Designed miniproteins, single chains, continued (3). Designs and how they scored, part 7

Each design is a single chain, and the fold is of that chain. pLDDT is the mean over its residues in the fold that is shown.

## One batch from the design tools (miniprotein)

Design m8212
Fold by ESMFold2-Fast:
Structure m8212 (fold): chain A 110 residues (1-110)
Amino acid sequence: EFVEKLIKDLKDLHEATEEFIRVAKAALPPEQQPLLDKLEAVHQKIKETLKWVEENKDDVEGVKERAIKTLEDARRTLLEIATQLPEELQSMAWTLAIYYADLIKKLKEE
């Protein structure tokens, strides 16, 4: 149950991150490509973590530890780039960062 809930939460977060990147790609000028590269790296790391979690469902403690680390690293990167984004994208980045923080809190309370 715990791992299945985590998989669902990670899939939802993956989809939210992918949508943010889609919007950012349409809005950011070529000189801001390094910010997109950082977002793509976050997206890829979540995708890799989701795959690892699905392959290691029986290792509840390992799954929890890896998910927390990935989400904390991703949230940090998102917050670091948020202030460098156009105003329209900053609100979206802050909302996504809150989603990351809520999942981290939920995992630490389990």
Scores: mean pLDDT 83

Design m8213
Fold by ESMFold2-Fast:
Structure m8213 (fold): chain A 99 residues (1-99)
Amino acid sequence: HMLSPEELFRNAMELAAAVSLVVDKRINAPEEVIQKYEEALDAIGRGDFVKAAEKLAEGLVIESKYNPEYKKMLDSLIELARKHYPEVAKAMEEAVKKA
């Protein structure tokens, strides 16, 4: 229980992207959604958390139109980001506005 807020935020984003990707591949979700989560995980692997947040939010927005659980996940990630990484919160919020 001693993770820094920064580490907890990074882990939350990675878990959200990874779980969404696994579920979506199993249900044969649209290729566009799968690509967004793969891009988010790639960005995390490169240490680009702003890009990761943008791509994760884009994927979750598309899925939220079909399943309200993805809307809850997106809202939780944005709230967490506002407290720990204002710049990544802004990237996620801008991605939501473009959708």
Scores: mean pLDDT 80

Design m8214
Fold by ESMFold2-Fast:
Structure m8214 (fold): chain A 55 residues (1-55)
Amino acid sequence: SIEDKVLELVEKELGKEAAEELRKEIERAQSQGWSDEEIERLAVRLYTVLSERAA
């Protein structure tokens, strides 16, 4: 899935802690019944935010 690919990229580029933060947010959204498209959008947005924090 797109969210799994984003998780792999975050772990490789930003480290395990950033990947864990992203995973927790995805799991929260999944538990709240978010659609696959909403979760994909969330994963991409959080990747941007985490990348900006690392700069």
Scores: mean pLDDT 81

Design m8215
Fold by ESMFold2-Fast:
Structure m8215 (fold): chain A 98 residues (1-98)
Amino acid sequence: MEKYRKEIEEELRRLFAEDAARLDEALATESDPRARAALERLRAAVAAGASLRELLELLSELAREVAEEEGISIELAKPVEELLEIMIEKKKAAAEKE
């Protein structure tokens, strides 16, 4: 189990680092104040060297805030731990088929 978790965390960290390079462009083109505020929080967290878990928890919290404002079911703001478990299970399934 641990090896799959580490591989997924490393892959996600790489993707977050790539996305961080585009955060300034996203902020320059985003006109919705709420989305802009969310992007600014993400950029600040990345700049502060936040862990992958902290970044995912922030994303989950922002998704929850949006769901509450729109009256959408809380189920759409799935916890970070459940997302990681799903990714790990998908990696296992792929490995079993190889």
Scores: mean pLDDT 58

Design m8216
Fold by ESMFold2-Fast:
Structure m8216 (fold): chain A 69 residues (1-69)
Amino acid sequence: KAEELLEKARQYLDDAEAAAKAGDVPTSRKLLKQAVDYAFEYAKVSGEEGRKEAEELVARIQAIATAIP
């Protein structure tokens, strides 16, 4: 279950980044929201075992959010 949440978070981040690069800001924002929700659930379920992966997700979320107004 935790692994599936991580995979979904990463997939939504990949899609959000692609949308941002294409200039589709509204789509990127929606996809980023999905990524945030899955990343939060992953962090909650995985605890300390998933700390490194959770930190990677947070860093990617912040990078995309900073690139989009």
Scores: mean pLDDT 83

Design m8217
Fold by ESMFold2-Fast:
Structure m8217 (fold): chain A 84 residues (1-84)
Amino acid sequence: STPKQELVKYANQLLDEYEKYDIGKISKEEFVKRFPLDFKSVCNALVPVAGDECDKLLKKVKAVLKANPNASVAELIKLVKKTL
């Protein structure tokens, strides 16, 4: 698979873990802060894949989170998945 496809796969796995374990347990503010950091950690572990494709995906993730200030954590997870 392409580097982009691998990063999308790992991002979706991370979002699935949030959806399974953290919905109703974390605040929206905590999700918006934690998810980009967790995703960046996944990106940094993937050498040589983490370059420009990681930066592009992080920009998309941050843009979705910023554009949806009234969304719940569950809705933000769905929106991020759709945007990847």
Scores: mean pLDDT 78

Design m8218
Fold by ESMFold2-Fast:
Structure m8218 (fold): chain A 80 residues (1-80)
Amino acid sequence: SLESIALIATKLATWLQVDVSQLPDKETLAELAEEFEKAEDKVEFLMEAGERIGFGRIPRERAEELLGLEASEETIEKLR
């Protein structure tokens, strides 16, 4: 869903301190969102997602903080 894509985009953009437009395309974000939803260890998934998009591994403590973030309305609108 758009909300699931916005959720992963919000977490990754926050970690990288970049605008959502600088993240991978919507198709790649949709794939990550689906995998995140199915992940048994969501913290470990977030740590590895940083490496998969070419920005390096997210430290565990930061991934745990990111797990609590909700999708922003601004990010949802940008992905429409």
Scores: mean pLDDT 79

Design m8219
Fold by ESMFold2-Fast:
Structure m8219 (fold): chain A 70 residues (1-70)
Amino acid sequence: MLSREEVEERMREVARETIRDYLAKGLTLEQARNVAYSRAYLVALQGGLSQEEADKLARRIVDEVIAELE
């Protein structure tokens, strides 16, 4: 199993890549956020987190990544 720290870092990488890609393609920040959340959530589940933990962590990480861009 991945450590909590490794799962969080993978979620951050996926979120940054997704947001960057979607914004570069001319999609809205809201659209990019929604896709980044879904991808980060799946990474958390694959990393062994519960659905509740995956939801909370994915929301937090996506919000943090978006704040880094603003």
Scores: mean pLDDT 83

Design m8220
Fold by ESMFold2-Fast:
Structure m8220 (fold): chain A 95 residues (1-95)
Amino acid sequence: TRTFVVTVVAEVGRNKTLLKATGVGKAEGAAEAVTEKEEEATAPPSQETTEVKLSVAVTVDVGSARVTGEGVGEKTEDGKTTKQGSFSLVADAVE
């Protein structure tokens, strides 16, 4: 499995219907590293772990409480950087 941490900051004012927020997240490749380490268990998981950074643009509609966003991923492993594809995000907020 893979763990993603995305932080989105949004400001909501009175009488504000639409808000645009930008967030930057970090994806941990610990699950992938653990799978590889189970085969060879050579180094501690935190030392040789893959780091994935995500850049996302999120739009929050206060009226409909819906979140929509797009993002692109970038993976860095032991000095090797690889570009990942784009992805889309749609979520409904609950109160």
Scores: mean pLDDT 43

Design m8221
Fold by ESMFold2-Fast:
Structure m8221 (fold): chain A 76 residues (1-76)
Amino acid sequence: LSEEEKRALEGLEQMERDLEELARNPEEYSREELERAVEVGLAEVKKVLEAFPDNEEVREQARRLEELAERLRRTL
């Protein structure tokens, strides 16, 4: 993996942790904050997928983040 791919994966992993925390404690955040977190997360996933379309690990992390974003969206 290139240095750029490694940083992208680390960024997606951090986003996953952030979204999981929001999904676990949604009552501690405003609806606007939760909506923004979903929007930012999905935008970041799209950018990373466009940058590294052939990276299977990126695709797997993106799928997990999309699932988390959908679960969080259902909480709204």
Scores: mean pLDDT 79

Design m8222
Fold by ESMFold2-Fast:
Structure m8222 (fold): chain A 73 residues (1-73)
Amino acid sequence: AKVYIFVADPSLLADARALAAYYASQGAEVTLEEVEDVKAALEKFKAENPDALTHVEEIDGKPVLGIAYLPAK
């Protein structure tokens, strides 16, 4: 399995790294990327990987952290 984590807020980088470590401990190949726009990054990823499962964390309605999960096959 592959997990991609997108973070736009530098204050959340430590939390994003902890989440990356969690997924890596479950056997996933993890990529952490700092992006300017989480929603745009996830929409692009989903367009390129239609089978990906995506999740967005929002603060005050603004996307700050995005996760894309690709199951292993």
Scores: mean pLDDT 80

Design m8223
Fold by ESMFold2-Fast:
Structure m8223 (fold): chain A 66 residues (1-66)
Amino acid sequence: DAAALQARIAALDQEIAELREELKKLKEQLEKNPDDIKLVNRYAAASLRLAGLEFERGLLEEKLAA
């Protein structure tokens, strides 16, 4: 139902906000150490996770709009 979809979207918004802050910090660290492979891998993994959460949010918004 719409209430359940809205609740999940709100939870995703919180996770996305937290992950964006993590990515911002990782990007600042990468700007100082661009050749740090562990840092590159952490940034890549976090970016992929963010993309997945944003995709899920988009699907839920489409269901809510329908």
Scores: mean pLDDT 86

Design m8224
Fold by ESMFold2-Fast:
Structure m8224 (fold): chain A 105 residues (1-105)
Amino acid sequence: SELDKKIKEVREETEKTVKELEKAGASKDFIDLIKSTTLGIEGQARYIAQHVSEEAAIKLLEIALEGEKKMTEAVKKGASLKEVQDIWYETLDKIGALAKEILAA
């Protein structure tokens, strides 16, 4: 399905992002946060696909992908680890807001 393809894309991007962050000296706690939150987002996307639509679920996953790509780009540009962490927290806020809107409809 298109959902499973997008989930696979997120998993592959998560692996790349984690490796780049580890090279940049990110803490184990932050790496573990990315791993746990991406798994949570995957579970929420599967729930949304089942109860609302696959299209809505894919939009949630696309925000996660954009956030991970922004973190990797920021690291490559020499951004501080705090700036990189702030990108992920902003990404999680956007995902939470979108999920609330989708599930309230």
Scores: mean pLDDT 90

Design m8225
Fold by ESMFold2-Fast:
Structure m8225 (fold): chain A 65 residues (1-65)
Amino acid sequence: MSVQEQIDKLVERMRTLIRERQAAEAAGDWATADRLSREITRVAGELERLSKESGVEVPPIDVPR
């Protein structure tokens, strides 16, 4: 798998996690929202690592509000 493919997969995972966190917040499920926020931080760290190692730019993460 290329580094670009790895970054693209992590970006899609990040978008999914942000949408799930927004849904949890809207439902008042703060425990789930907190868990998802921790996972988002982990994925962001992996994206930063891959970007720094490869020089590949992370595409913008756009999630509809």
Scores: mean pLDDT 79

Design m8226
Fold by ESMFold2-Fast:
Structure m8226 (fold): chain A 75 residues (1-75)
Amino acid sequence: LLEKADEYFKQGKVDEAIKLYEQEAKRAESRGDYETAANAYEHAAFYLRLVGGEENLKKADELRKKAIELYKKTS
């Protein structure tokens, strides 16, 4: 699933890739796998920063904040 999200990013399908990362993160959260959920958000934020632009950088910041909160739950 995450490999498919990465492929969507490389094809310029940013919205589809983000949606797939967010869906995977929510599924991981529902099963208590906060580390996998945090990694999905962080990976999406990384690609958004590579793409650039004000809207993408703002979205990347939001996703990174979600990842940080999830990492706190793994401690």
Scores: mean pLDDT 78

Design m8227
Fold by ESMFold2-Fast:
Structure m8227 (fold): chain A 92 residues (1-92)
Amino acid sequence: ELEELEKELRAMIEYLRETYGEDSEKMKELLSLLDYNKDGKITEEELKRVFETVGKNPNAVTVLRVGIETLKKRFNVDLNDPKFLEALKNYK
């Protein structure tokens, strides 16, 4: 489950970056939710810290899942978009 959620989150970030661009309003909103350093960038280290923290608490796994589902709806992520599916494959 945690590995599945990591893969989905990474694919969503890449999909939004490719679809709307790094400087888009949607990317800025996503970055504000995930940016632990408040530097306006999502780094590999920040993503790893999210999954390390979530992995220590079973309740946090559920919160992350709901958060990812909420982000997909908020940012209108088409789960059947070829770009999203290709991004998802890159994180096997």
Scores: mean pLDDT 65

Design m8228
Fold by ESMFold2-Fast:
Structure m8228 (fold): chain A 92 residues (1-92)
Amino acid sequence: MKAVIKLTSSLSFDVLVSIARQLHRVTGWGVRVTYKSPEGVREFELGEPVEIEIEVTYDPSKDPVDSQRELSKAIQKVLEDRSAKVELTAKS
């Protein structure tokens, strides 16, 4: 089941790519990042099938610490929900 995280954030595209690489390394899941800014849309994908989609709208007025905390909480929820499902299907 594909998980979608949709956030407004002051984090840079490079930070989001780093997070996507870490998620793929830890979980083995395909990850897509869509980064929307006034300069245009940037995308990054790693692995197949894409199981986590992170859509970020850039907002430079948002606090970077709050942006990081919100993203971390959203990722943690996806990991918890996903881990439970994987365990149940492996044991059924």
Scores: mean pLDDT 79

Design m8229
Fold by ESMFold2-Fast:
Structure m8229 (fold): chain A 91 residues (1-91)
Amino acid sequence: SLEEQIKKYEEAIKYLERTKAAADAGDLSDEVIENVKKAYEITGSEKYKNLYKAAELARDKDPEVAPLVRTGAENLIEEEKKKLEELKKKL
């Protein structure tokens, strides 16, 4: 339903906001990465898969990638918020 689609994107945005905050804090943990994976499962968008892979890289090997995780999360938040507002207009 339309209401289910709205809730889906609201949940994905919540996970992205947490990821952005964690990247800003320099604290990309397993929990944060799992949140992005959940957003991927909800949306099916490869952009989320790319984001959690970047977060894993920043955590495990290259902390210099963390600003890219932050930017990626911010861009996805903007895209999903725009999509959410269009869905709400149809309600």
Scores: mean pLDDT 83

Design m8230
Fold by ESMFold2-Fast:
Structure m8230 (fold): chain A 62 residues (1-62)
Amino acid sequence: MEARERAERSIRSLDGMTPEQLVKILEAGGLKATLEEAQKMLDDGRKGVLPGHEAAQRLGEE
């Protein structure tokens, strides 16, 4: 078990997740995001980029 495998599993979960679902998850966590931001997070995840770091920074800039 490696951090890489965990990241891969997260990306695969994002592949099955819609921007709408991601927004709801973020709201439940006390974060705010637009559908556009959620869509970019999913796109970055599918590209093999870790969206958690950059997307969290964007959300913190609200």
Scores: mean pLDDT 60

Design m8231
Fold by ESMFold2-Fast:
Structure m8231 (fold): chain A 70 residues (1-70)
Amino acid sequence: MLEEVRAELEALAERLAAAGASPTEVSLAVLQRAADRAQELLQQGKKQLALDVLDLGFEVAGEFYRRAEA
């Protein structure tokens, strides 16, 4: 589950960056996708997994933001 979500967020970030999106736009899109996934999990009562997905969203967004600035 978490590895699949991470791969989804990384693929989204790479697709948007390849399409010319700014690091800020990529980061916001990744955070929004993670938030949407976390909401779905929270509705299913999977509270810890929802928090883990939010943490992944911040991690992936931060990685792509820093990488694009390098």
Scores: mean pLDDT 81

Design m8232
Fold by ESMFold2-Fast:
Structure m8232 (fold): chain A 74 residues (1-74)
Amino acid sequence: EIDKEAEASLYLIKGVIAERAGDYETAAEWYEKAASLVTGPEAADLYRNAAESYRKAGNTEKAQEMEAKADQLA
């Protein structure tokens, strides 16, 4: 679990870097990976970040999927 939390933190950092670069699809993929490694409200926040990034990338289907996952966890 500690190792998974550390891995999630690395994926979050990768997502932030991609988002700052304007690579929203890549950012969303990293946020989604980070969310899959944690549980509860933290996972919900990460799925919402993934949904927002997928929306900015024009991937509405994935954005809706991520919102649904976040709603189940919040």
Scores: mean pLDDT 83

Design m8233
Fold by ESMFold2-Fast:
Structure m8233 (fold): chain A 60 residues (1-60)
Amino acid sequence: DEELAEEFVELAEKALKSNSPYARAIADMIAGLARTVLSPELAEEVIERIEKLRDEYEKK
């Protein structure tokens, strides 16, 4: 489900853009859900993309 994988990444990015004190926790929850719902290969790709987005938005 490549479309679902893209939705997970978009949700994580939206959370990180929200400037919420919970942004990181929400992104981590989305990564966890991706791992349970997607195939191992897609889950790894989604988690890597979310980690990259997190690094970009956490950079001061």
Scores: mean pLDDT 77

Design m8234
Fold by ESMFold2-Fast:
Structure m8234 (fold): chain A 97 residues (1-97)
Amino acid sequence: KLEEALAGVGRVVKEVEEEAFKKGLLLEDELTEEQREELLKVAIEAIKKFAEEQGFSEESLKKMLEGVKKAFEESKTLRELLEKVYEVLVKVVKEEV
């Protein structure tokens, strides 16, 4: 249960990382507003799919999306963003178990 959901969180983070690398970003790079917006769209779609596959409630999905949006606003570098997105999703997953 938890192990499968945590693997799903890892896949969401990996999708955001792969899209960032495809755009030529490195982990230490500071994100522009345009890059944040593009990566946020990828994250939102990956999170929606993850929540649906795991059978999470609409309320849990809302918590994940709100937390991830804050992570995007507060992170300076791609690395910080990926770490904060992981932390947010792990926290919600653990609360829903």
Scores: mean pLDDT 85

Design m8235
Fold by ESMFold2-Fast:
Structure m8235 (fold): chain A 73 residues (1-73)
Amino acid sequence: MEDERAIEEANARGDESNKLVNEALKKLGEELGVEGNGADIIDAIAEKEGLSDPIDESALASQRIKEKIEEIK
């Protein structure tokens, strides 16, 4: 019943995380000279590193996004 606050806090954390991810992706896109959505930027990262395996692409993209989030704070 009173768990609405916990749900709102969880959603707020999700929204904050999504904002940081979007900011990180935008910054990565600027560094790579790529314009587009997150998928386009992730694909550009994978191409730069010569990756064709979707699992490796996802792992690398996640790592780069986390590193960029730490820079942005």
Scores: mean pLDDT 67

Design m8236
Fold by ESMFold2-Fast:
Structure m8236 (fold): chain A 111 residues (1-111)
Amino acid sequence: SPLEKFVDKLLKENPDLSPEIKELVRLMAEATQRILDNPEKADEIAEEFRKKAEEILSKITNPELQKLVKLAIEAFEDIARLAKAGMDPRVVAILAYSLIKSLIEKAKELE
């Protein structure tokens, strides 16, 4: 998908990101694509995302990075709610791209 290609490019441009952040952004890309394909299931997909993201969060020891990841999870859930409410899938994709890019840039400063 275009989103997965975008994430692959960002991760190649940022090789020194922690494995946890790399795993989280791949998970966000996958969950976003699933929501775009089936927006009526956005709540179920967001719940699955949260559970997996919480497992990743449990491996992070830096408290500032933990706070950033918690905010990113909440922002993703907001995007999922908007998608379920019938937001234009192009806007949903833009919001997800912006969230992933922002997460990577802020994580780089904390790592």
Scores: mean pLDDT 88

Design m8237
Fold by ESMFold2-Fast:
Structure m8237 (fold): chain A 74 residues (1-74)
Amino acid sequence: SMEEFRREVEEVKRALEEDVRLMKREGLDPEEAVRYLELRRRSVIRHMEAAQVPQELIEELRRFVEELIEEIRE
């Protein structure tokens, strides 16, 4: 259902934010952190597309990950 898809997207966002916090805390190289996020984004989006998640939610996740990458690169 749409509500289940929204919950799943929010859970993924929270997990990614936590991953970024942990990577920053451990002093991981920014390039390695970005590489991790790009691989994670690709994997998650592929899964969402296969599950026929609405395109608006997929694009929301794409934008969210891009914002996280930009924050790391600053």
Scores: mean pLDDT 85

Design m8238
Fold by ESMFold2-Fast:
Structure m8238 (fold): chain A 114 residues (1-114)
Amino acid sequence: DEVEKYTKEAYEALKNKDYLGIARSLLNLVLLAIKTDDKDTLKKIAKALKDISKKIKDLAKKTGDKKLEEIAKVAEQALEGVEEYLKDPNNLKALNKLIAAALRLIGLEIDLEL
């Protein structure tokens, strides 16, 4: 299960305060959401993004780290996109939100790796 794999990777990255790992795991979940036609997979991704975004927000609040705040905002944007896509799979606006979230995560990965 790719959702379970990427969710575990996100939790390990959170535990290790590995911002690059958090961004990569979120990107993988967002890309999986864009690729999948399976509603059960989308529901699992929505649940994972909701739980992960809460943990990132808690860590950002505890540390005062602006990069974590930005990652949390992207995770929330991705969650909104998945939830809108679950309500209407023909919603191009929801798909565009997911694509925008993926691009933001790619930008964050580049910034964090440098």
Scores: mean pLDDT 85

Design m8239
Fold by ESMFold2-Fast:
Structure m8239 (fold): chain A 57 residues (1-57)
Amino acid sequence: ADARLEAALAQAGWTIHREGGEIVSALDAAGVELDRAELETMRRVIALAEEERAARA
């Protein structure tokens, strides 16, 4: 259920690795990897951005 994170990573050109429908890591074309902690940080940032959009609407 990481559809929002998946969309954001795909839009930014990241290659997504999934296990059982969950995003476990992502890798960009330069070889930069997002580990589990970085993915959790991005999920939090996305949630805050969605809250900001809702507040502005």
Scores: mean pLDDT 73

Design m8240
Fold by ESMFold2-Fast:
Structure m8240 (fold): chain A 95 residues (1-95)
Amino acid sequence: SGAARLAEERARLDALLARAEAEFERLLEAARKAGASEEELERRRREAELRVRLIRAVRDRDLEALRRALREAGFSEEEIEAAVAEVERHLRALE
């Protein structure tokens, strides 16, 4: 059934989100220990936060949250709508 497939996909995305958050914290700590500048650490943190927001938006099927995250990251409206269309196509294939 579609409900079972959606529950499985949500569990997979939750696991991916938890792994991504833990991995990004580990990479930021490693970069700090390697002597990365505060500017480089802040850039890496912003990139990590964007990736977490994108995974969360896809998991929650919140296309408006996806658009906001991409817009705040400086993507064009054309790039945002292309990304949203790709996510919608992927989600439709799971039904």
Scores: mean pLDDT 78

Design m8241
Fold by ESMFold2-Fast:
Structure m8241 (fold): chain A 61 residues (1-61)
Amino acid sequence: GMSVEEQLQAHREGSRQVTLQLVSMGVSIDRILDSYRFLSEHTGFGFEYGIAIEAAEEVAA
């Protein structure tokens, strides 16, 4: 199977692409980040949403 590093890189790239799509649809980066932070705190997927936050911050930079 894929290594942990390969899985994390694939997830980050996927999250980056999703963030770019949302921005292209007129969703603000601040709203995307706030939504991921909320989901990170209120779901069992804090780790996954943590990666999505990092990817969205890279798009914002």
Scores: mean pLDDT 79

Design m8242
Fold by ESMFold2-Fast:
Formats: sequence, structure tokens, C-alpha cells
Structure m8242 (fold): chain A 60 residues (1-60)
Amino acid sequence: MDAALQAVREVSENLREGARKWTAELAQKTSPDEAERKGAELMELVERVIAAQEASAAAA
């Protein structure tokens, strides 16, 4: 149980970091406003995935 949660947390940190990096790159290609809006949408999706994975790992 705890080992699965630990693995999910490590993956979650990598996923959040990837989302932040992607948003920063998008800001260079579009505008800060567009990157902020799309970054927020991506981060919401990332947090939903993390919550689902944590719930699944906790149930295992």
C-alpha cells in the first residue's frame, strides 16, 4: 500500500514538473495569457489524474 503511494507521488512530481516546463515553452510560442490559460487546463487534468492514481493506490 505505502510503496504504491510512494511510487505514485514520485510520478506525480515528474508529471507536475513536465506540465510546468510545457507551459513555459508554450509561453515562448504563443502569449503569456494563452500559456497561462492552457497551463491551468493542463494542471487541472494533471491533478485529476494524480487524485485518481492516489485513490487507486490507496485501495490496493
Scores: mean pLDDT 77

Design m8243
Fold by ESMFold2-Fast:
Structure m8243 (fold): chain A 62 residues (1-62)
Amino acid sequence: MIEEILNLSRAEREELARRLGISTSTVSQALKEVKEAMENRVAASPEAARIVQQILLELRKR
């Protein structure tokens, strides 16, 4: 699941941004922060973690 969201296309990020009521840039930044945190084994910001959790919940609805 997490690996899938880190590889989302621009169009998929735009669709998720619309559903969540946030900007595509915010989605991309949150995904980047969580990916870098996982790769470096550090904590992501609470805001980025919350956004990624909302993305995962939206993907589960499919």
Scores: mean pLDDT 74

Design m8244
Fold by ESMFold2-Fast:
Structure m8244 (fold): chain A 91 residues (1-91)
Amino acid sequence: MKELEERVKELIEKHGEVKVAELMALLSSEPDVEVAEKKLLEVLENEKVEEAIEELMAKMTPAQKLRVEAVKLLTEGKEEEARKLFEEAKA
């Protein structure tokens, strides 16, 4: 897409960096890259970030959910809390 990076920046401005980071972490956890790309483009068109997060979370294993939460904490600057969740996801 012509301006994918700029559209992601607009999404961050409208919904906040933490929410967009959570969405990107969930999309990165999707094993099918084509499905992940389609979902990202869909969210960029409809701007339903929270709905997309809920749909993706419903498909995730407990370990994947912990990793997504850890990424969210990293974007909030809570590095130590994020580290604990990454360790829990490995157990």
Scores: mean pLDDT 73

Design m8245
Fold by ESMFold2-Fast:
Structure m8245 (fold): chain A 100 residues (1-100)
Amino acid sequence: SREELLEEILELYKEMLEIALEEGVISEEQFKRSLEKAEELVKKAKESTDEEEVRNLLTALGAGAKSIVDELKKKNASEEKIKEAEELLRRMMELINQIR
C-alpha cells in the first residue's frame, strides 16, 4: 500500500541519519530535528489526496536524503559508510518513484 511504502521510506531515511550520527557528521540535535521534519513530510503525504502535493513532499524528502550523503562525503566519513548510505538512498528513491 502507499502507507506501507511511505513507512519504509521513513525507515530508510532514519537509517541514513543514524549513519551520519554514528560517523559524527551530525549532532544528536540535528538528528532529532531532521527526523522530525521527515516524519512531518511523510505524515502530510499520508494525509494528502493531491498527487502533486505528495510528489512535492517526496521530492523534498529525497533532497534531504541526498544532502545526508553529500555531508558524509564532505566530512570524510568512511568509504564503507558512504556506500551504505548511497545504497539506502537508491532504495529510498526507488520506493518514492513507485508512489509518483
Scores: mean pLDDT 88

Design m8246
Fold by ESMFold2-Fast:
Structure m8246 (fold): chain A 108 residues (1-108)
Amino acid sequence: ERARELARRNIERAVDILMELAKEYGDEETLEKAQKARELVADGSDENMVEAARLIIETALELEEKYKDDPEAVAKAGSAIGRAQWALLLLGAATPEELSKYRKPLPP
């Protein structure tokens, strides 16, 4: 099974999304958090990948609120959340029920 490798790739892509948003908006706080998540995932331990995924979700939720008037930024942040949630499931660190707390209502 390649669940761990798939989790790592999803976290790495989510970090890339956050770094792209940070660069576009000049958001130093988001850049620092994305770099921290990158360092955690580079270690390669399951514990650090879980920590990185949770940090990504927290950071992306803050970005969705901060840039709520920019549909592109909200969509990118939502993508990062989804990737990090999937990584937590793949690592056995969260249940689908727990992840429902991080989901936004589906658009109409």
Scores: mean pLDDT 79

